# Ledger of designs, part 35: designed miniproteins, single chains, continued (4)

Each design is a single chain, and the fold is of that chain. pLDDT is the mean over its residues in the fold that is shown.

## One batch from the design tools (miniprotein)

Design m13267
Fold by ESMFold2-Fast:
Structure m13267 (fold): chain A 62 residues (1-62)
Amino acid sequence: EAKKLIEEAAKALSEGDYDKAIELLLEAAKVSENSELIREAAEALEKKDYEKAAELMNKALE
């Protein structure tokens, strides 16, 4: 479940839909053991640090 939400967030990010990506990451954080890492990715997107957000999202999928 969490991995699917992160993958959908990554797709939204690649399409420039940052608000949707943030919402999907916050939902993923609620159901993942990596919730802290996923929340950091959402925070990076809010700060418009897209490179850091993508890196954290990829790490959360491992």
Scores: mean pLDDT 79

Design m13268
Fold by ESMFold2-Fast:
Structure m13268 (fold): chain A 71 residues (1-71)
Amino acid sequence: KKEEKKAELVKLYDELMPGLSPAARAQVEADIERRIENLSDEEIDKLIQEMKKAVEYRKTLPERIAELRAA
């Protein structure tokens, strides 16, 4: 189960930082693995939820900036 959650976190991180070099990407994957080793399933679920919010926020940011400028 933690392996599935790790894969989801890695995927979300890729969506946040798609321009990472292969070396930087490998480091991010290693850092995620280290972080989740000591986390409970509930803590990992919370982290996944926070990352999903960050991805969604980034997708809406250009639209939100345009709205704020228009207002």
Scores: mean pLDDT 71

Design m13269
Fold by ESMFold2-Fast:
Structure m13269 (fold): chain A 64 residues (1-64)
Amino acid sequence: GLTEEEKQEIIEILKSAGLSETTARVALHDLLAAKLSREEIIEVLKKLGLSEEEAERIAELLLK
């Protein structure tokens, strides 16, 4: 599972992309619960307004 530090890194990336902290925490919870593939994670994050690079970085953290 993700460490608290890795969860906080994901939240900060989501916030830098324009999400509120509450929305970022909900998005992280949903991504962890859904057991998505790398490609599905990237597509969801891009729909939330993240760049390809930001989405790929979060996918790497989630799929460790």
Scores: mean pLDDT 83

Design m13270
Fold by ESMFold2-Fast:
Structure m13270 (fold): chain A 92 residues (1-92)
Amino acid sequence: ILEAGELFQLGNAYYLEKKYEEAIKLYEEAIRLLEAEDPKHPLLAKAYENLGRAYYELKKYEEAIAAYERALAIDPNNERAKRNLAQAKEAL
């Protein structure tokens, strides 16, 4: 899943530049490609977590919560996603 991985890394680069709307679009495209190939792909949980973080930075807390819940549905042991979910729910 080289193409999806590349989109994910580009999304991370935009996130670090605080270009959150651009990061979101790249993460969403990566997620679509990953889900189409394997709905249980290990990178999918990380992509949803990073999508949630980008929404959180834009104060879109409902969207952040939804993304973190998707990440935890795929990887229930992601402690960072659990903490970020709790933080987003408190911010709402």
Scores: mean pLDDT 87

Design m13271
Fold by ESMFold2-Fast:
Structure m13271 (fold): chain A 91 residues (1-91)
Amino acid sequence: TLTVRGVLLGIERDPETGKIRRLVLEFESPEQVDAFVAAARAAGLRARKISPTRVEVEFPDDWERVVQLDPPASELLPAMAVTVTVTVPKP
């Protein structure tokens, strides 16, 4: 399990369900970005480093099994601080 705190730069939601489809996050350090990308990919998410401190992550329909967000997904707005917890499922 990895927990990181970042700033939400961008959010894309499904227009019918309101579910998160994509986030762009900024972290304090490149090491946090690299750790997040590794954990997200291990959990089955599509994540990529877009700058030294920024990551783009795409969420599958069942993303809530492996990701927890604080504040909750429904409350997220750009420029908010967000804590992201990624749980890698046991193989």
Scores: mean pLDDT 80

Design m13272
Fold by ESMFold2-Fast:
Structure m13272 (fold): chain A 96 residues (1-96)
Amino acid sequence: MKEAEEYLKKGKEAFEKGDLEEAKKYYEKAIELDPTNAEAYYNLGLVYEKMGDLEKALEYYHDAAALGNREALENAIKLLRKLGKEEEAERLEELF
């Protein structure tokens, strides 16, 4: 949807400027308008990771990966390894 794409673009611009709260709001709006937009879930994961909310980052990376976003899967695996959750990281690599 054009409206979802516009919010996704605004979220990216806010994220690039370091305005994490604004980026979060725009990506949440993009998901509200198009809940199948894997890129919006992935970008929300990046926002939460930058905010230090690693549990929420993993949740959104998982949602994006389930929708086919390979970068989100790779970031989830890297983040799990950083958190010492090697067994969970290995399971994700085997499933995808």
Scores: mean pLDDT 84

Design m13273
Fold by ESMFold2-Fast:
Structure m13273 (fold): chain A 97 residues (1-97)
Amino acid sequence: GHVALERLLGEEAVREIVEEARPLLEAGRVDEAIELMLERAMEILGVSREELRARLQRVLAEVAGVTGPVDLRAVLLSALVHYLGAEAVQEAWRRSL
């Protein structure tokens, strides 16, 4: 999923968004971290949530051959795992329970 975000936003912008979300993730506020990332991606591209979904679906079809509906949460979680590591994301998710 992180590759699809990098194709739309560029690697630098994705890294910056992940760093903005890091304090929320470290506080166990996973849903708020995801929402911040969605808002920032929409802001950077100047698009609605549904247009962001449509653009990610097109990129995922091109890069990975995925032709189903796009789970925005899964795409953003994939970026968090890639940049912060799976253990950090798993620990944040445990704290949010």
Scores: mean pLDDT 78

Design m13274
Fold by ESMFold2-Fast:
Structure m13274 (fold): chain A 72 residues (1-72)
Amino acid sequence: MNEEQWKEVELGVAYIRLAVSLVAAKNQGNEEAAKIAEDGLTEVERLHKQGKYDEAIKKAEEAFKKVDEIMK
């Protein structure tokens, strides 16, 4: 597997984690956490379309951590 294929896998995992956090936030009625997750997913998709895999992964991880902090 080349480096780009590996980054696609890492991005996929980070994206799924963030998407699951969005579902959890919506189920709890936590609008603040849901908005952060939605904005994060949108930014990740934008960066992915630009081929900025490292930035996309970092944004997904940052958004996930922020959602997790708010939902504690």
Scores: mean pLDDT 84

Design m13276
Fold by ESMFold2-Fast:
Structure m13276 (fold): chain A 84 residues (1-84)
Amino acid sequence: MEKVEELRKKAKELVDKALEAYRSGNFDEAIKYLKEAIDALVEAARLAGNPGLADRIRDMGNSILEAFKKGDGEAALEAARALA
């Protein structure tokens, strides 16, 4: 249980770092933090015994990363924040 909470907290912190990087114009850094946040949320779901949720988070995370790469960075960061 503690490990799951730590991973969810880490994901929130990584999304906040992605937002700061995005606002600074550092889009490569923002993408890196978003990927790490998605991976942390997927691991948290797996450790919680919910592989179906982990698969859904990965699919949603891939959609968020695609939106960010297409120039919808603000919408992508809002979606990531809601997911975390």
Scores: mean pLDDT 84

Design m13277
Fold by ESMFold2-Fast:
Structure m13277 (fold): chain A 97 residues (1-97)
Amino acid sequence: MATSLVAAAGILVVAAEIEGSVEDARAAVENAREALELGDTGAIRVLGRIGRTAAKLGDEETMQEVIETLREFMKRAEGEAKKEAEEVLKEVEELLK
C-alpha cells in the first residue's frame, strides 16, 4: 500500500533530522515519490518536510529532487492535490533563495 511508503518516508526524514543524514533524506524522497505514483497524496506533506530538512543539512541536490518530484506530479494533478503541491513547491523554492 502507498500508505506504507509515506510512513517509511516519514521515518527516514525523522532519522535525517536527528542524525544529519543526507542518505536518509534522499531515501525519504525516493519513498515519497513512489507513494505519489501510487496515488497517495499524503506524500506531498512529507516532501515538504524533506525539503526543509535538506535545507537545514545544506543538501541542495535533495531539495532539487523534491522540487522536480512536485513539478512532475503537478503536471498530472488536479484540484486540492495540485494546490497542496503548489504550496509545498513554493515553500521549498523559497528555501533555495
Scores: mean pLDDT 83

Design m13278
Fold by ESMFold2-Fast:
Structure m13278 (fold): chain A 58 residues (1-58)
Amino acid sequence: MEKQIKILKALNKINPKVITRGTIRKIAKLTGLSVGTVRRYVKVGDTVEEAKEKILKK
């Protein structure tokens, strides 16, 4: 749960149009999580809305 909340806050702060590899790296940097950990919750090519739904359903 805590990792999901950190990622959601980072997504809101970055506010990207679509999730890219750069977005994942920025989330990792902001949250202190590894890129691999962030990739478990956030997928490249998803919109922010789609990414948030997927995180909340895990």
Scores: mean pLDDT 78

Design m13279
Fold by ESMFold2-Fast:
Structure m13279 (fold): chain A 60 residues (1-60)
Amino acid sequence: TFKLEVQMEDEEKAKKAAEEVNRLYPDTKAVAEGDKVIIESEGGITHAIGAALSAIGAGL
């Protein structure tokens, strides 16, 4: 299990990013905590990295 934290600009962007990650990577659990997105992946490091990049893109 890999756990990553992605810093977003604000809570609204963090929530949007978490929703987008869960949509694109359903085996990955993404939750918004304040202005951060916490991503846990059961699929390994490559899956976690992909989810983190999606969160960053969605938060823009």
Scores: mean pLDDT 73

Design m13280
Fold by ESMFold2-Fast:
Structure m13280 (fold): chain A 57 residues (1-57)
Amino acid sequence: MSAEDMAARARRSALAAGASEEGAEAVAQFGKDALETTGDPEIADRAGVRAAIAAGI
């Protein structure tokens, strides 16, 4: 899974949950950074989702 694909998925999840576009971009970056740090798409996906929840939407 590419870092861009991870970012796009995290962004979409945040937007679907009602986050602002700026908030969604931050969540996307978090998911991408998690993938680059861990190399594990499953862990990165969970990190992105948790960031979206933490943003409060």
Scores: mean pLDDT 71

Design m13281
Fold by ESMFold2-Fast:
Structure m13281 (fold): chain A 61 residues (1-61)
Amino acid sequence: MAALLEELADDPGAREALRRAEALERAGLTEGAREVLRSLAEHLRLLGREDLAARVEELAA
């Protein structure tokens, strides 16, 4: 998570989504966390950040 947050320093919305997914996972809301991560991965693909999108999808698996 920390390395992804550093690479998303130029996208505050993406960083907030990643933090929200972590909070949901810690609360036991695993499916909600996965949905947030999938949405974030799609957002990153639309921005051309394919490598980051793949790493986010690995977290959703």
Scores: mean pLDDT 78

Design m13282
Fold by ESMFold2-Fast:
Structure m13282 (fold): chain A 67 residues (1-67)
Amino acid sequence: SLTDQRAAAAGRVGRAMRAGDVAAALEAIDELGKLGTPQELVDAMRAAVRAGDAEAAERAALRAVLS
């Protein structure tokens, strides 16, 4: 389902951030955008990646799943 695809991508954002893999985190965020995530959440995740804030990125990614 679309929800399952968003959940998988959101999980990748969190794992990539905890691993310090900025490229993987941004790739997963781009996938969430393609799955219809609101632009405000995509922007919030990108800002969190830029700040190195794994918790903020995970919160925005969870909101993307629930959208």
Scores: mean pLDDT 85

Design m13283
Fold by ESMFold2-Fast:
Structure m13283 (fold): chain A 62 residues (1-62)
Amino acid sequence: MPVDEEEVTLSLLRAGIAVVKGSELPVEEKIKLIEELGEKAISKGLPEEKVRELVEEAKKEL
């Protein structure tokens, strides 16, 4: 099966967001960590618009 590096990075971003959302951290720390996860995903080659959408949706659920 061909490995899609973008798909792997996207799965890691989603997993990281889920872990942060489930943590006992203050909302401001969760927002900061979710934004940092998004920036890291962009640096790994995910499209900025796609990452921005996921980060914004995650922040709305906090």
Scores: mean pLDDT 80

Design m13284
Fold by ESMFold2-Fast:
Structure m13284 (fold): chain A 117 residues (1-117)
Amino acid sequence: SVIDEILAEFERELQALVDWALAEGVPYDEVLSGIAGLTYRALQRFAEATGIPLEVEIEIDGDTITITVKVPEANRDLVEEFVKRLAEISREHLERYAAAKGVPAPKIEVKVEVVPP
């Protein structure tokens, strides 16, 4: 499905980011910004592919990336499933990065909110 293609591309891009960061000694804050950018891009691709209107806000505070997605009620379950899968993929690759560098693993928090009609 197109959703599975978006997730597969996100995982490839995230793996490349982590491998680059490990090879080049990229600063931690740049890695967090890169993850936020890839996550935003994946959510925009999802919105375009599904036609579901999403409002996306991504904030970085210390070692925590907070993803807030506002979605129509009818689409909540599908969007929650997609964002949960993004977060799961991200956690796996970020734990690998953190272990290799001896730094705290970045935290990913997900908030899915329903937009009033």
Scores: mean pLDDT 84

Design m13285
Fold by ESMFold2-Fast:
Structure m13285 (fold): chain A 76 residues (1-76)
Amino acid sequence: SAAEEEEIKKRAEEVKKKALERLDKAKTDEEINKVVEEAYREMQELYKQAPSEETREYIAYLLSEVGLYAEKKIAE
């Protein structure tokens, strides 16, 4: 249903927001990698629940943003 898709998208956005906040506080590459791994696992569970290809692509997009943010932080 549309309500289920909206809830999944909202949860994915929350996973991204929390991951970015945790990445801002991370001090080591190990801490950064742990945040990314945890975000990946949470996004994978949402991906499995996603009823549409569009919602799955959106989850993948949000996860890619987390990955890019982490890469930028490691490069600093």
Scores: mean pLDDT 87

Design m13286
Fold by ESMFold2-Fast:
Structure m13286 (fold): chain A 55 residues (1-55)
Amino acid sequence: AAAWIEREGRLALEAGADPEAVLAAARQMGEAFGLSPEEIERVLARLREYAEALA
């Protein structure tokens, strides 16, 4: 689940989606899939780093 959320988030960022919206969606999906808060924060951190790299 975590790897899938990260992949979908990266694809959305590459398509020009708003980073804050992508992070909010990733958090909600992580909660829905039963990921721990620590797993969710790791995915969000990686997506933030990727968004910064794309800017």
Scores: mean pLDDT 83

Design m13287
Fold by ESMFold2-Fast:
Structure m13287 (fold): chain A 67 residues (1-67)
Amino acid sequence: SEAQKHYDKGIELLKAGKPEEAVKHFEKAIELDPNNANAYGGLAVAYRKLGQEEKAREWLKKAHELS
């Protein structure tokens, strides 16, 4: 699916050390599939790598609510 492609790209970007770009792809994955708990988890990891701990906690909470 298109949501899965954006999620996969987000993960690739995290591995490449590009968390800002990863955020964009995880946001698109969530836009296309709002019930994708893994995409919320990816967004939390990306924000944590950006030093935005409060945003990371908020997105992690959403991931848990969907799991």
Scores: mean pLDDT 87

Design m13288
Fold by ESMFold2-Fast:
Structure m13288 (fold): chain A 76 residues (1-76)
Amino acid sequence: AKELAKKALELANKALDLLKQGKYEDAIKQAKKALELGMEGLKKAKTNEEINLAIAAILSAIGIIFEAGLKLGKKL
């Protein structure tokens, strides 16, 4: 269970790095993967620690998708 949440956080961190580099489409792709794994981790979570890790990954991914989406919209 912890492995899914940790993997989701790793993907969210990669998405954040891509966002900082201005690679908005790649950031969204990685953040979507982080969101999917974070949601799966949350569904399988049995402890408060596992729940908190999964929620952190989910919220980070949503924030990255939102920010990258806004930046892409402004370039059009």
Scores: mean pLDDT 81

Design m13289
Fold by ESMFold2-Fast:
Structure m13289 (fold): chain A 72 residues (1-72)
Amino acid sequence: SMEELKNEALFEALQKVSELLTKSSGDEEEVLKKVEELMAKLAEELKDKLSEEQLEEIKKKALEFAKEMLES
């Protein structure tokens, strides 16, 4: 279903963000920029399967997650 695909995409996005945060050194702003670039690449891969609104939601949640991890 579309919801299952969205949830799978969100999970994969969060995994990739976690790996990026583990491997990256730099200030918060630079790391968040890398997360945005990663999300843009995922949006291009999924644009035919998910709506623009769903892709934006995944991006927003991934950026929120990254910010919380950096503040911990």
Scores: mean pLDDT 78

Design m13290
Fold by ESMFold2-Fast:
Structure m13290 (fold): chain A 61 residues (1-61)
Amino acid sequence: NEEEIRRLEREALQAARDGDWERARAALEKIHELDPSLKLSVEERFARLRELAEQLQASQP
């Protein structure tokens, strides 16, 4: 379900920005359950999300 995947992507991003990595990872795992043929693995998506969140935190005053 594309709509559910979009909601989970938003949840993963928000959780990562909040530093809630357990929640972020759980959301990414749920996305993979809905579409296991995704180009990026859960591990790769998690690493990308973590890097992005760290960059955003470092850029804030």
Scores: mean pLDDT 73

Design m13291
Fold by ESMFold2-Fast:
Structure m13291 (fold): chain A 63 residues (1-63)
Amino acid sequence: SHMEEKRAELRERLKTEYGLSDEEIDELFATAPLRAVANSFLADELFRGEITAEEAIKRLEEL
């Protein structure tokens, strides 16, 4: 799906450009419904450079 492709692309970008570990990225891609919605918004903001990877992780942990 488009979201799965975007997640795969984002994983590669987070690893290469932001230095995140697979474990940190897995946290962003958590499976809970609320987490899934948050991940969609956070992924879009992160991909557009509106927030940092660190900020994205913090917001996800607040859920």
Scores: mean pLDDT 65

Design m13292
Fold by ESMFold2-Fast:
Structure m13292 (fold): chain A 67 residues (1-67)
Amino acid sequence: SETVKIIEEEDVEKAVEKSRENGRAGINEAYGPAEYANQAILINRSYRDQTPAALAAAALAEAEMLA
């Protein structure tokens, strides 16, 4: 269970890093400023919680944002 959680954390960490970099780079026009902000908040909250459910939610949110 912990190993699976760590693997999910790595994927989420990449997604969070990409979202943070995108925020700094100003690609919010592509996603819409409000939608980008909401997704970033969800991802950051999930990352802080460090639970499998929260990490999975962050990964799904990032995937939808990048689709």
Scores: mean pLDDT 52

Design m13293
Fold by ESMFold2-Fast:
Parts: sequence; structure tokens; C-alpha cells
Structure m13293 (fold): chain A 75 residues (1-75)
Amino acid sequence: SRAEEVRRRLERVIEEARRLAVEEKRPEEALELLERAWEELLREEAETGIGYLTREELEELERRIEEVRRLIEEV
């Protein structure tokens, strides 16, 4: 499904960003990845007029992105 594709893409980006920030010690790159992925999601939803994610899924992803952002700030 489209929602599953979008979520899977975001999950991969979040995981890669965490790896960059924590293991590779490249917090700037990690932050850029997160910001681009989030912007792409919002742009796709705006362009199609369709919410691919449920409110619950969207809130969960926002929370996970926020948690990674905080890890980056603490590194």
C-alpha cells in the first residue's frame, strides 16, 4: 500500500540518521536527512491531497523523528 511505502521509506531514513549521528558521529548529515524526508512526506501529501498515513501513524513518526533530533542535539 502507499501508506506502507511511505512509512517504510521514513523508517529507513530515521534508522540511517540514527546511525550517522550515533555511530558515525555526523549529526549534521543525520539532521539533513531527517528534515528532507519529513519535507518530502508533507509535499507528497500536499500534492496528492491524500493523507497516506493515519493520524496515529503520523504522530508516531513525528515522535520518532523528534527523538532522533534530540539525540543529535545531545551528541
Scores: mean pLDDT 73

Design m13294
Fold by ESMFold2-Fast:
Structure m13294 (fold): chain A 55 residues (1-55)
Amino acid sequence: SMDEIVEKILALLREDPSRTYTVRELAERLGVSQSTVSRAVQRLLDQRLPGHRVV
């Protein structure tokens, strides 16, 4: 589900605060489309969470 993808991305971003991720890298890691990752990142940004480290 989208909520699970958002949670997984947030967990990765919190685990290593110094790292940036690409949309493609996260899509490959999570086994989802790049558009799904982009939507999840937009949700993080809308909630003022650290989605800005996804490029």
Scores: mean pLDDT 81

Design m13295
Fold by ESMFold2-Fast:
Structure m13295 (fold): chain A 57 residues (1-57)
Amino acid sequence: GPVEEALRYAGLAGQLAAAGRLEEARRYIKKAEELSKGDPLGQAAVGAARRDLERHS
């Protein structure tokens, strides 16, 4: 479902950011954010992915 997809995309975005693939990480964060509307768990995962992106930017 949307929550599971959001968690998968957020996790992938974090890994892409760590690998220096920042543009791809941003795209997956955006997808995860859209899928996690109204879901605290998905929103927390998106927040973690954004922090990973900031650390590797």
Scores: mean pLDDT 83

Design m13296
Fold by ESMFold2-Fast:
Structure m13296 (fold): chain A 55 residues (1-55)
Amino acid sequence: MLKEAEEQARKIGERLGADESLIESATRSLERGMSPEAVEQAVEELLREEREMEE
C-alpha cells in the first residue's frame, strides 16, 4: 500500500469515526484512484450500515 493513500484514508476515517476495516477499505479505494470526496461519502455510508449490522 502507498503511504500517501493510507494516511489520507486514516484521516478520513478518523474524521468520520470509522474503524480499521473501513480505513483499509478506504485506502484501497484511494489506491484505485477514487477521489477523497468519493471515499469520504463511501466510508460514511459503510459506517452507517456497519452500525445497523452490529445490533
Scores: mean pLDDT 73

Design m13297
Fold by ESMFold2-Fast:
Structure m13297 (fold): chain A 59 residues (1-59)
Amino acid sequence: MSPEEEARRAAAAIRAAYPDDAAAVAGLRRLREHYRRTLPPEEYAVVAATLDALIAELE
């Protein structure tokens, strides 16, 4: 599975585990920070954009 597919699955799991939007946003921000450290910049850019869009949707 690609890092982007893993990120989408992890984000969905966070959203399912934390119905409270504030807690889900905190989880998604932690996931974004994890990927910033582990992914190449080009892959991180796509993952970060996806996670930022999901965070904005929950705000």
Scores: mean pLDDT 78

Design m13298
Fold by ESMFold2-Fast:
Structure m13298 (fold): chain A 96 residues (1-96)
Amino acid sequence: KLLEELKKAIEDVKKALKEGDIKKAMDYLGKAMYIFGKITYKLNDPKLLQLGKEIEKLGQKAGEAYKKGDEEKTKKYLEEIVKKLEEGLKLAEELE
């Protein structure tokens, strides 16, 4: 359920990035990070918690770049966050 929601949210971010819609990608990222946080709190796995901290740090950098109008840098951070979210999804699926 939460894993399916996370998978959907990750795909929504990827689709928005492919379409060049950085605002939409940032909006879907917020949803993906919220769902991932719920999963990490429920499972309380050290590796998931570490990924969550890395994702939060990258999310802060993406938000800063976005506010400055740096779409290329924002896209770079979003792509890195997507990779970490996909790693977290795979790990969470293995823990269920």
Scores: mean pLDDT 87

Design m13299
Fold by ESMFold2-Fast:
Structure m13299 (fold): chain A 67 residues (1-67)
Amino acid sequence: SEREKELEELRERYLKFAKKAGLDEEEILELIEKLVEEGKSLVEIARKLTEFLINNIPEEKAKEVIS
């Protein structure tokens, strides 16, 4: 479905960011799974993932993740 494709693209995008930031990829996957199980929309999932990254990326690494 369209939603499943968008979810996979969103997953790939945030895993890429997490890897650049030196964050645990498994933690990102677990968070995505939890939000999907809770019935969150793709917009809500993206918002929560962005909040997680902001709260967990060291300031020094933020520029590397964005670029």
Scores: mean pLDDT 75

Design m13301
Fold by ESMFold2-Fast:
Structure m13301 (fold): chain A 89 residues (1-89)
Amino acid sequence: MVEALEQAARDAERTIELLRSLEPLDPETMRRAIELAEEVLRLLREAAEAARAGDLERAEALARRALELVAEMAREYGEELQRLLEQAE
């Protein structure tokens, strides 16, 4: 669990870097997407800390919240993010 949460946090950091690189193309959309991605990163880091402390129940609750935000981001911005990525290529 800890290793998976730490890997997910690293993936979230890379996603934030990508979103920041796209900010000049659509500052309004990217700002909101970055805010959600940063919240996901915070929750994943907190979940990893809880898991390291042996509090698996808290770790699972925090990871579930992170997944809910990822799903929200995909629903709200998935189409626009795909469009911007195609434009950046």
Scores: mean pLDDT 77

Design m13302
Fold by ESMFold2-Fast:
Structure m13302 (fold): chain A 89 residues (1-89)
Amino acid sequence: SEESLKAAKKGLDTAKKVREAADEFRQAGYEEHARRLEELSKEIEKEVNDILGYDAGGDTEGSKREIDKLNELIKQAETEIARARAELA
């Protein structure tokens, strides 16, 4: 569905940004922050794959549940990046 494809694209774009932030923190010497963000990026990518899998199988309810989880992970990642940047400022 178009909704699943839009959610997947948003998730992948967010995962890329989170990974880039992780690289920035690692270069600055903040290994713990970098690892947490890398873990979140991988979780986001997993949810994207689950959304696409449910969509391909015709499971609209399953796809919607995974989109909701993806949105929560995106908010979590954005919050973690903001907190880490505020802590390091």
Scores: mean pLDDT 83

Design m13303
Fold by ESMFold2-Fast:
Structure m13303 (fold): chain A 66 residues (1-66)
Amino acid sequence: MEEKLEEAEENVRKAAQYLHDGDVEKAREYFDKAVKLAIEAGIAPEDASKHDALQALGEEVARRRA
């Protein structure tokens, strides 16, 4: 679980970097990878929206690092 959480965080970080650099397609690809990892880690349900999955991932990260 921790490994998948760390990998999901890394994908969100890469997505943010690509978005900052103007590469919207790459940003979307990495956000999609982060969503899949969050679902696989049991942080978000399989039928969660992309937004809800990313929110759940952020909450789980904050909870574990607090």
Scores: mean pLDDT 76

Design m13304
Fold by ESMFold2-Fast:
Structure m13304 (fold): chain A 63 residues (1-63)
Amino acid sequence: SKEELELALRVAEELGRQLGAAFGGTSVEVRQVSDTEFRITVTTERGTIEVTYSLELLLLLSQ
């Protein structure tokens, strides 16, 4: 649902924020790459970190 997508995006953004804090990230980007997958991209001075999470996993993490 639209509400589930919004919640999953918020969870992914929070995970990206935590990764950015841990690795000195200069930017964090979250995007939906498929109907069931979200990619978190953290850009650092040392390079780029990319992590992909399923919609189902993000929803489980939100609860």
Scores: mean pLDDT 82

